# Ledger of designs, part 50: designed miniproteins, single chains, continued (2)

Each design is a single chain, and the fold is of that chain. pLDDT is the mean over its residues in the fold that is shown.

## One batch from the design tools (miniprotein)

Design m5817
Fold by ESMFold2-Fast:
Structure m5817 (fold): chain A 71 residues (1-71)
Amino acid sequence: SKAEENVQKLLDLAEKKGHEEIVELARTILENLDKLHPSTVVIATNLAIDYLEKGEFEKALEVLRRLLEQL
């Protein structure tokens, strides 16, 4: 639930700002939550949110892509 809430927060932020690539990655994470470690999802999504708020989009993308490499 905590992991899902965090990914939803990332998805909402990405949608509001029009970051389409982040939206797709966040949706993929939501669809695969059962296959990912919850604490890793929380850490990665918090870090991605922080990068997005700082305008560091490439770093946010890298963090999320690295998380999905666990699949």
Scores: mean pLDDT 85

Design m5819
Fold by ESMFold2-Fast:
Structure m5819 (fold): chain A 61 residues (1-61)
Amino acid sequence: KVNYNKEVLDSIEVTEEQKKLAEELFDKSVEEKSKFLSKIKDEEEREGIIQALLSLEAEKS
């Protein structure tokens, strides 16, 4: 197939940049995590970062 929705779904769910942000946030305090996430008004971007963060927490903890 020439046009896949997978790229859009991957971008909405978790992007490479969102993973990097989640890794940085994982090493930060709970307060810093909350402050950073609250600055993100785009629900899709915020959800992606939260999902990446939760995934890292589950894998790394």
Scores: mean pLDDT 67

Design m5820
Fold by ESMFold2-Fast:
Structure m5820 (fold): chain A 58 residues (1-58)
Amino acid sequence: SMEEAEKKAQEILAEADEEVRRLVTEGAASTPDQAFELFGRAVELTTEAVKKIKELKE
């Protein structure tokens, strides 16, 4: 069901949003090198979440 896929997509987004928020907050309080690494992880998490959501709609 497309409705079940949308619900799972929202759960994936919520989990990614929580982790991204944590990484960005830590990055803002870190050294520049640590901030770049943490922000990179946040971008990767967002990309993976979008990929999983697209796969659910197949």
Scores: mean pLDDT 79

Design m5821
Fold by ESMFold2-Fast:
Parts: sequence; structure tokens; C-alpha cells
Structure m5821 (fold): chain A 77 residues (1-77)
Amino acid sequence: SKEEIEKARDELIALAEKYFGPQEAENLRKFLDENPDLTLEQIELLKETVEAFRDIQRGIDKAIELSKKLKELEEKL
């Protein structure tokens, strides 16, 4: 239904903002506005895609944090 599609769009945008920040969420909102014929199934697939890329970003963030800790250890040797 239209209500289910609107809810899924809002949830998708909220996930993008939470994991990638407000600029990426705004870019996604514009993409969705440019593609008004997207089905509920397509939007749900985009949500799964955002979650997959979130997991990759978490891996990158952890690598950056570990790199900083290693640098601090080297500076104290």
C-alpha cells in the first residue's frame, strides 16, 4: 500500500542517517524522490543494502581506531 511504501521510505532514510550521516540520508531522499515508482520490495532491498554497507563501515571504523592505538603505543616506546 502507499502507507507501507511511505513508512519503508522513512525507515530507509532513518537507517542511512543513523549509519552514514545526514548528508548521505539527504542524497538518498533525493534519489527516492527521483524514483517515485519504486516498489515496497525494492525499498526493502535497499534497506538490506544499507545494513550490509553499515557492517563494512563498522569494519573500517574499527581498523582506524586500532591504527590510532598502535600509533599511540609506538610513540610511548
Scores: mean pLDDT 79

Design m5822
Fold by ESMFold2-Fast:
Structure m5822 (fold): chain A 75 residues (1-75)
Amino acid sequence: MREEQIKRLVEILQRISEQFRPRLAAILKAERAGADPAEVQAMWDAILKEAREVFQEEAEREGIDPSKLQVVVAG
């Protein structure tokens, strides 16, 4: 059970990570270039909210507990 759930979570993480990778890279570059902190925070908040919603939908489809999803998102 644990191994199967981990494999599924890794697949979900990988796909989300790949989708968000260019956006994350752009945010980090903007931050390093001295962009406005408030604007950078807003971008981070939006990405995190979207990722959380995708995780919840996928987790519910697979019957995974929300507590496990929180641990994965926190990493």
Scores: mean pLDDT 69

Design m5823
Fold by ESMFold2-Fast:
Structure m5823 (fold): chain A 62 residues (1-62)
Amino acid sequence: ARATAVELLSDKEKVLKLTALEIAGWSQREIAEALGVSQATISTLREIIREAKATGAPLPQA
């Protein structure tokens, strides 16, 4: 959804925190607890961010 893409851009600090925690070796569960979101949300965001970072794009266009 386009709203989800806008939220990711608005919450760039969440993206940065997720990346920092991943680099620090935190598990999906630990990251979810640190950010106050569900593991499913972290899993989805992590996959989207991972792909976007690998391709150099901010977000995939659905």
Scores: mean pLDDT 64

Design m5824
Fold by ESMFold2-Fast:
Structure m5824 (fold): chain A 68 residues (1-68)
Amino acid sequence: MEEVERLIERLAEITGTDPELLRKSLEAQGMLSREDIASIARAIANGYRSKGYPEEKIAELERLADEA
């Protein structure tokens, strides 16, 4: 759980979301595995890319997904 919690905190930091709110949302959806977090990070990275967000943020999300 420590690793999963760290991944959630990093995802929250990259996306500008409150980590506790993000964790509660993921818990409510049953998405607390490393695979789930990786999938979410990839989905957000794809969304950021389509909206023209900075490449450094996209790279951070892709790195997080690879770590998960």
Scores: mean pLDDT 79

Design m5825
Fold by ESMFold2-Fast:
Formats: C-alpha cells, sequence, structure tokens
Structure m5825 (fold): chain A 57 residues (1-57)
C-alpha cells in the first residue's frame, strides 16, 4: 500500500540521516524494490516524495 511504502522509505531515509548521499541511494533502491514487489510506479514515487519531506532529505 502507499502507506506501507511511505513508512518503509521514511525509515530508510532516517537510517541514513547523517549521510545525505546514502539517504538518496537508499531511497532509489527502496523505490526500485517496491516496484519489483508490485507497488505501482506512481505510488512508489509518491511514497518517495513524502519520505524525503518527512526525513528532511
Amino acid sequence: SLEEAYRLLTAAALAHRDDPEGAQVALDAGVQELIEAGVSEEDAEEARRRAREEAGV
């Protein structure tokens, strides 16, 4: 779901909050994994946008 995708991507971004470059790499990888797991591209990208906003990345 979009909510689950958002939570997973936010956790990944926060785990790398002291490494902004690592946060971007983790978000890129997380989006790709969500799409491969059957999340729509639209929902995965929306979750990325929300995660970036929440994590301050």
Scores: mean pLDDT 79

Design m5826
Fold by ESMFold2-Fast:
Structure m5826 (fold): chain A 74 residues (1-74)
Amino acid sequence: MHEDVIEAKKEIKEIIELIRKNPDLPKEEIEKLLEEALKKIDLLLRVTPDEKEREELEKLKEEAKKVAKEALEQ
């Protein structure tokens, strides 16, 4: 699972970056990207017992929400 966790985090970061670079995407698309990132983070949180790793995932969750909110407020 270690490689799957690394890949999932990479995918989450790529989704966040995609929203950040493309704030002009349709609102529906931004919402779907946010939902996908949040679902991936929640799945990782369910299987991650390490406190430090959970804190990193929670930070990614907040970053995803912030980036999507900023894009949607345009």
Scores: mean pLDDT 80

Design m5827
Fold by ESMFold2-Fast:
Structure m5827 (fold): chain A 61 residues (1-61)
Amino acid sequence: LTPEQQALFREQVDLAVRAVDLAVKLVIARKEGREEEAARLQEELDRVQAEIDALAAQLGD
């Protein structure tokens, strides 16, 4: 792997970890009826997912 590909892969892993953390928090917030926090977490997750999708397009194919 080139240094550039390694950097992009690292960023992808970091974003994936953040997405999982947000998804777990979102599920908990929804179960607890914390609708405002759930809405905020959903927006954050959607933003992170968009970044993952953009990075994936850059890394592959």
Scores: mean pLDDT 81

Design m5828
Fold by ESMFold2-Fast:
Structure m5828 (fold): chain A 87 residues (1-87)
Amino acid sequence: DDLERAVRLLEQAARDIARLDPSVAPMAEGAVRDARLGLEQGVGYVQLAAEGALSVARRLRLLPELSEVAARVQEAAGLLRAVADAL
């Protein structure tokens, strides 16, 4: 489902971010944690995960070399926002 796909995209992005820009890694890890909690605890954590993922994507977009990772995080943010809006 969309939430599980968003978690997977964020987990993959967090690994890449840890290698490519360690300064953003804590923000990405926070978004992953909130998305996982969204699977168990519901809409509040899904909303937090969407906001966190958008913040990560905006930060990564400042670096053209990370545009592919930023696109994956943006896709995850869109999925999380869609899930939150449907609840």
Scores: mean pLDDT 80

Design m5829
Fold by ESMFold2-Fast:
Structure m5829 (fold): chain A 108 residues (1-108)
Amino acid sequence: GVEELRRAAERRAAEVRALAAAHPRDGVLLSAAVEAALKELGRLAEKLGLAELAAILNSPLREAFERLQELVDRGDLADPAVRVVAVGAMAMVGGIPLAEAEAELRAA
């Protein structure tokens, strides 16, 4: 359910942020970690029947982030699953402080 998606987003955001802190100049490693995280969230979104969200997450990394950023910028986060994914993805790349992202994910 959305709870599984939230736990995956929290875990993956923390993992990617820790990896970024340890290897701040390894863009290849960080991109691969983010892509793996988005693919896991995409599989969970498909399991929930969220076809549009799954399509975004299964897009190439740049397109996925552009589409998630558009959802955040529009405030189009009424669906808890969409909000969980958008917040988790932004936390992974440092767009949202991890503590703020964790608080928002718990509220979702």
Scores: mean pLDDT 75

Design m5830
Fold by ESMFold2-Fast:
Structure m5830 (fold): chain A 64 residues (1-64)
Amino acid sequence: SAEEGLGIAETAEISAEEAEELGAEEAAKILRETAEKLKELAKQGKAEEAKKLAEEAGEEVSKL
């Protein structure tokens, strides 16, 4: 649902803010860019694609 997708995007935005506060600038950038894309997917009702994108971003951050 769009509501579920928006919740995922909001979580990514909060995670980006936390990463920035910890000095993890690269992680914060990835999470912010991901949050923007997640919001777009949520508006299109693509909650499953939003979940997949969030997981992929998490893997990218873990690789740093």
Scores: mean pLDDT 78

Design m5831
Fold by ESMFold2-Fast:
Structure m5831 (fold): chain A 80 residues (1-80)
Amino acid sequence: SDAAAMAALVAAMGEEALVERFRKAAEEGVAQVAKIEDPAEKLAAAEGLRELAERYRAAGADKVAEVAREAAERVEEIAA
């Protein structure tokens, strides 16, 4: 399952290393999504980030999940 795969990734890399990588990826991703002209496409990206956050919470990676949730909120604000 996705949760098992994410738990394995957390175990292999450590949550702190994943948080740093996800923060950088989230900042880059939000900047790219901001360039999308269609608000519906931006909101779809935010929904994908919220789903990713839920999967990481299910895997016990609460800090990584929080990074994804914050990125989703930033995208939703840009789309508003």
Scores: mean pLDDT 78

Design m5832
Fold by ESMFold2-Fast:
Structure m5832 (fold): chain A 74 residues (1-74)
Amino acid sequence: SRERLIAAYEVLVEEAERDPSVSEEARENFRRILELVKAGEPIPEELERAVLRFLTEHPALNARIVARINALPP
């Protein structure tokens, strides 16, 4: 659902903001994606790639995000 999609990106932003190793540029990219998703707008390919690359380079952060998203209601 759209509500679940928004909640998933809210988790991503929240976990990034709690982690002091996350750069401000990465946090801005996560917030930008969340705002686009909330607005029902398409996410630019370069922004998606930047976020995906960051998460693959930060496996502990990615694992925390995935665990929280999997715990969200359907």
Scores: mean pLDDT 84

Design m5833
Fold by ESMFold2-Fast:
Structure m5833 (fold): chain A 68 residues (1-68)
Amino acid sequence: SEEAEKAYGEGLGHFAEGVRALYNGDKEKAIEHFEKAIEYFEKALSLGHPRAPLFLEQARDALEEAKK
């Protein structure tokens, strides 16, 4: 659905910003963006987006790494 695709796209945007923040050494900003990515990917998953499960797992893994 259009709603699922939009939620997925917003999740991807936050995931990319999280990766960028982590690369720049900003753990706090990275954590914030990965938490937002997880929220959007969970929404995309609930709306049936076929790619949401894979990216939700990746965002959760990235959040755990950022917390170290």
Scores: mean pLDDT 89

Design m5834
Fold by ESMFold2-Fast:
Structure m5834 (fold): chain A 69 residues (1-69)
Amino acid sequence: MTEEKRKWMEKWLEEARELARAGVSEEELEKWAEKVKKEAIEKLGLSEEQAENLAENLKNYYIVEKDKL
């Protein structure tokens, strides 16, 4: 993993944890996931399929973190 990719992953994981603590609506979670997808394509050069998979994995991470609260 590149340093740049690691920094973006750390940022997205922290954003997911903050959203889990705040308790956001499904619409807000989807908007955040779409933002992550765009950032992954633009900043890391991921394909649309790879960015979709990343966004879905981060949404799953949000659900897991929320369930711990």
Scores: mean pLDDT 81

Design m5835
Fold by ESMFold2-Fast:
Structure m5835 (fold): chain A 55 residues (1-55)
Amino acid sequence: SDEELRELAEGIFNGDFAALSRLLELRPELFDELTKILPTVKSVEELYERLKELL
């Protein structure tokens, strides 16, 4: 799951809508938090750490 989360974070950060859709299918409640977080993150590592806090 840790490696899968890193792959999702990388995809989402790079604008891969499929990666974002996959995460939201599993955790639809994260949509609001992701909308707040995505404009503030500056790296894949930062996004990965923020996603770990939400999961």
Scores: mean pLDDT 78

Design m5836
Fold by ESMFold2-Fast:
Structure m5836 (fold): chain A 56 residues (1-56)
Amino acid sequence: MSLEEAAERLAAEFGLSLAEARGLVEEYMKGHNLTEISEEDFEELRRLAAQASVPA
């Protein structure tokens, strides 16, 4: 899936703003030298977003 698609899905699931979700996806893609998000990558992004969304 695209960066935009992944960001929209994370924002919807975790109550993040689109800007926050997009930033998280962009950092992940740059760190892993990706041009597209696979289903496995999206599952990792969901774990990262969950950690970012929980204050404690």
Scores: mean pLDDT 79

Design m5837
Fold by ESMFold2-Fast:
Structure m5837 (fold): chain A 101 residues (1-101)
Amino acid sequence: GNLEGGEKGRNGGLEAGRSGDGGLAAGAGAGGAAGASRGGEGGGLAGYGGGLGGALSGDALAAETAALGGEEAAKNGTGKGHEYGKKGAEIGRRAAEEAAA
């Protein structure tokens, strides 16, 4: 279901981020957010995971792409999904700024 899709997206983003591959982290996070957006909460969880994965990667582009995925999840999310998307976007943006400094 939608929530399971979002959780897989979140976990995929985190795993990709831990790999140190920024492109993989960004792709996993953004894809999870897009795929799980249908019911709100799942999309938010995927966006949150993308932000975390981008932050863990240390790559500014990965973090920026994850932040954009989180923003889309926030826009399309409802209730908790909206909040998770916002958190993902904020974490991704902060990580991108730190990696670019």
Scores: mean pLDDT 57

Design m5838
Fold by ESMFold2-Fast:
Structure m5838 (fold): chain A 78 residues (1-78)
Amino acid sequence: SMEEARRLIEKGRELLEQGNYDEAIRLYEEAIRLGDDRLRALAYVYLSDAYFKQGNYKKGIEALAKAIRYIGDDIEKS
């Protein structure tokens, strides 16, 4: 659910700040499974940061590309 996905992202952020990258990655992956496209984009952004902090640059870049694709044309031109 959307609420559960948001909770997983918040917990993942705490774990990331503590240096628990593997557990943070697990929670972000679960949030991606449960969230809508906007929450998937957000979770992929944090997932990319976690991978970069681990030195896994290939997976970090792939996660960032996924985040960009999920954001798409949903940004209204003001």
Scores: mean pLDDT 82

Design m5839
Fold by ESMFold2-Fast:
Structure m5839 (fold): chain A 71 residues (1-71)
Amino acid sequence: GKEELHKELLRKIGEILRKIGEIFDLERELEKNKDDEEKVKELEEKIKKLEEEIKKLLEEMKKLSEELDKL
């Protein structure tokens, strides 16, 4: 029911927060390695993948929110 949708929403929020934390760590590594072009590219690709995963989670949360509004 509605409770299961809320639990799933909270779970996805937790996943997003974890991925944001990983992005902050990678951004810090990017600053430390800014003069290493290959390392910069590797870190930027990892950040981009995490951003895409967050976008997917946000889209899934939007769908869950629409289902909650229906109830």
Scores: mean pLDDT 84

Design m5840
Fold by ESMFold2-Fast:
Structure m5840 (fold): chain A 70 residues (1-70)
Amino acid sequence: MERILKAGDRIGEGTVLSGEAKAEIRGRIVTLTMLTDKLEIQVGDKVYTFTKEDDGVGVGAGDYTLLFRA
């Protein structure tokens, strides 16, 4: 399943605060392909900021793993 995530959208336990990404869900792995140069996601009490330097970084979001792609 594919969808575009924008500010205010939720994915797993994560909430997008800024930026846009194409999300592809395969089982418990969500691949987030960044459409903007910066993506901010809140998971619980933590805020993660992703850039092109974070390509391949994974973050746990409850039962899901968010895998970032620049």
Scores: mean pLDDT 80

Design m5841
Fold by ESMFold2-Fast:
Structure m5841 (fold): chain A 56 residues (1-56)
Amino acid sequence: SREEAVELIMELTGMSRENAERVVELLLADPALAAGLLRRDAGLSQEQVDRILALL
């Protein structure tokens, strides 16, 4: 679910809801780019990214 993905991104990264919603939109449009940004810029592990993707 999109809402669960937004909440998980907020919990894992500490970003605002508005920014987490933008990340979910990016994950739906370009999952490879968004996953790379979450790992590189937000410091998430592959396992954490996979958990977010499993909610979508």
Scores: mean pLDDT 86

Design m5842
Fold by ESMFold2-Fast:
Structure m5842 (fold): chain A 67 residues (1-67)
Amino acid sequence: MIEELIKKAIEAIKNGDYDRAIEYLEQALRVAREKKDPRYFLLRTALGAVRAGNKDLAIKALEEALK
């Protein structure tokens, strides 16, 4: 569930579809918040990075969330 949203966000970022990446990340953040998932902070970092145009930081944070 959350891992699938993270993978879709990474693909969207790599394709330059930042609006779609933001949608997937907001969905993942909602799930993480409800479940009190420790990955919430990494997802917040990735969303901020996407909004700032920092693709490399966003991907790095999301790959860490998949470990």
Scores: mean pLDDT 84

Design m5843
Fold by ESMFold2-Fast:
Structure m5843 (fold): chain A 95 residues (1-95)
Amino acid sequence: MPPASPPLDAAEAAAAEARIRAAIREQAARLGVELESLSVTVAVGASRAVADLAVRLAVQTVEVAARRGAARLSLRLTVAADGDITLEVEAVPRA
């Protein structure tokens, strides 16, 4: 098994941001939820394992919001180099 959680370089951080955005958009589209805004930031030096956890949390958050009747979502996800994950969510319910 490769070493767990190597720090992400700039290219890997940018690739992680793109993958997370794609995963969130795919999940929202699959569930019929409109993304009003989506912001994803992954810091250089962040752990790959923490970035992978962040994408799972964000995708799960979209699913939970959709199951609770959200029609539209605004999401901001930040993965810091120290391992902190910040996820901010605003949901608009179906009328």
Scores: mean pLDDT 83

Design m5844
Fold by ESMFold2-Fast:
Structure m5844 (fold): chain A 65 residues (1-65)
Amino acid sequence: MSDLEEFIAELDARMEALDAEMARIRERLAQTPDDRSLRLELQIVEGMRALLRGMKAWLERLMAK
């Protein structure tokens, strides 16, 4: 469905934004490797990205019918 295709495109944009945030956190961790709070923040962002990827996969399965 066109509406679902547009929504999937929005999810892709959000995932790209999360990838950029992850890159920034990794850069900061390279300079402060013992920063526990940055490690936790990276894990949280990675978790959010995984949830969005799961949502996209579910929507793609709905469109495959």
Scores: mean pLDDT 82

Design m5846
Fold by ESMFold2-Fast:
Structure m5846 (fold): chain A 62 residues (1-62)
Amino acid sequence: SLEELGKELRELGFSDEQIELALELYEGIKNKDLDKVDEATRKLLETLSKEQLDKLAELLEK
């Protein structure tokens, strides 16, 4: 599942750093570690380009 998530994010044009942050966010959620979730979310948002935001918006549209 984590390997599959990493592959899908790479296919969407996310960097290795962004994939690592997304996996840290996932682990934080699974472990109910709110500090880790907050840190990973903040860092991930700092790395997102407008193109990546547009791709995410398209995926969330229905």
Scores: mean pLDDT 75

Design m5847
Fold by ESMFold2-Fast:
Structure m5847 (fold): chain A 82 residues (1-82)
Amino acid sequence: MKEEAERAYELGYEAARKAIEENGSLSGKQIQAIADEATAKVVAEYKEETGRELSPAQVRAVRIAAYMGAVKAAVDAERAKK
């Protein structure tokens, strides 16, 4: 659980940072899409590695971590104003 949440946070952060670098800004819809994609990747990786599925509660925790990562990237980009 901790490793999956940390992985989701990092994936969300990295994807959001890349999107901001390419497009200059990030909408709420884009943040949600990034969180969904990061969550799907972590869920798929867990199933491939363990042969088990995350519970709905675990998927929710992973998605929250991914969302927080994406939001943190947006905040960091705003604070790094030139």
Scores: mean pLDDT 82

Design m5848
Fold by ESMFold2-Fast:
Structure m5848 (fold): chain A 63 residues (1-63)
Amino acid sequence: MSEEELIERAEELKREAEERIKDPLLRQLVLHGVEEAIRLAEEGRLEEAEKTLESVERMIREA
């Protein structure tokens, strides 16, 4: 994924977490993961950003 695509995906996952995760602790962990992925993407660490978003998506799915 490009940097722009990773950031767009991170914003989507942030919206899903805010809407779907009722547990405030789990929500904060997921939001932290989204922020970390955006940071990694901005630093050009695209593979690490993608892997972080995969982890975040799993947390949302399992919530």
Scores: mean pLDDT 81

Design m5849
Fold by ESMFold2-Fast:
Structure m5849 (fold): chain A 89 residues (1-89)
Amino acid sequence: SLEEEVRRGVADIVLAIGNLALQRGDYDGAIELYEKALSLADEETRPEVLLNLGRAYAAKGDTEKAIEYYEEALRLGHPEAGPFLEELR
């Protein structure tokens, strides 16, 4: 529906802003934005948001949470999460 298309668009924008925060070293801000993106994400977008949550937690030094998010991203069909997970094991 149009509503679902708008929701996906908002999720993509929030994800993009989260990526900018991560790039600037604002790990806590990136996490908050990614968690918001996750709440708006559909099945296609969800694995990408989970990968980026894992990256933000890894950058912050929270290896346990990074592993959890990478494993979930891999489970939901984001194969690029595998190399990130292997780096932390």
Scores: mean pLDDT 83

Design m5850
Fold by ESMFold2-Fast:
Structure m5850 (fold): chain A 57 residues (1-57)
Amino acid sequence: SAELEALKEEAQRLLVRAYLLGKISLEEAQALGRRLQAATSVAEAREVVAEAKKFLA
């Protein structure tokens, strides 16, 4: 769905930003990236977005 795709793009942007700012390790970024790729629902993608936002808070 368009909403799922948009949330995956948002989560990916947030994870990249967190990694570049040193807020998250490469290993953790890769693990969250795999979880994001496995997400099949809007709820799962929103959970990754929320987790990524916590690193940037």
Scores: mean pLDDT 86

Design m5851
Fold by ESMFold2-Fast:
Structure m5851 (fold): chain A 66 residues (1-66)
Amino acid sequence: SEEELEEARKRARELAKKLEKKLKEETGKEVRAYVIDPEKILITIREGDKIEFKILSLEEAEKILK
């Protein structure tokens, strides 16, 4: 439903913010997190001219934040 999608989107945005902060603090690298759909988060980790990409489900994101 529309209500379920809105809740998922809200959760994804909060998880993306927390992941960005946590991974930036842990790695010391330039980390960004983007919501690419209501249930997927794209993580980019940059070190100089090198960029690593990861796509996480909300469940995977929550596991990393534990």
Scores: mean pLDDT 80

Design m5852
Fold by ESMFold2-Fast:
Structure m5852 (fold): chain A 109 residues (1-109)
Amino acid sequence: PLPWFEQQLQSLIDNGKYEQALKMYEAEYKKAKALGDDLASARYLNRIGYAYIKLGKYEEAVKYLEESIRLAEKTGDQDTLKRALENLARAYEKLGKYEKAKEYREKAE
């Protein structure tokens, strides 16, 4: 995506409009997935997971973040991998799964 588009999405996040940001990220993820763009897919899945964390939907966040991690490892996107691992650890902490949260936090280092 273009820098202006990422800035629009970040503005939605900054203004607490997580549901709107989520819908936009889901639309972009579906487009990237249809094109076989694993790099873009991993990035959008991480953003979707983050939006679900902000909405308090931690089980949904885990699902999207695990897929983001798999694709980020496949593509070698170390930035997305680190961010997705940090977000996954946070989601597990919110679910009370502290051992898993610790495991993923350590992997993010």
Scores: mean pLDDT 86

Design m5853
Fold by ESMFold2-Fast:
Structure m5853 (fold): chain A 95 residues (1-95)
Amino acid sequence: SKKETAENLLKKAVELLKQGKFDEAIRYAEEAIKVDPSLKPEALIIIGRAYVGQGKFDEAIRYYKEAAEASKDPALRQRALNGLAFTIALKRMAE
């Protein structure tokens, strides 16, 4: 199914994040959104995490905001907002 394919792409994206392969993780997460747009909030959180790993805090902030706005589930929205808050703190420390 499209959902299973997209879920497998997100699992690969998380594996790539753990390996520090941030650009590949972003590509797999973006492909998951194309396959099944219902997984967009989860995929956007993964993309935000990848940009944090690269030190691209402005990009990460944008993706976490989009993830929070796309999240109908309160727990998933809170996870996105936590990622946003943490990234803003990291950006301030890097300045």
Scores: mean pLDDT 91

Design m5854
Fold by ESMFold2-Fast:
Structure m5854 (fold): chain A 56 residues (1-56)
Amino acid sequence: SAFDYFREGLAALNAGDYERAVEAFRKAIEVDPNFQAARDLLAVATRRLEERKAAA
């Protein structure tokens, strides 16, 4: 479900696995396009992934 993907994204984000977090939040939005919390956290995860890539 959308909420299961959202929880997976939260766990990945807290573990610093930003690639997995982005994927999980995208899947949550695919199931529920109105899931605003998933959209907000997708932006956070994407930003952190970009910062990691810029630091490499």
Scores: mean pLDDT 84

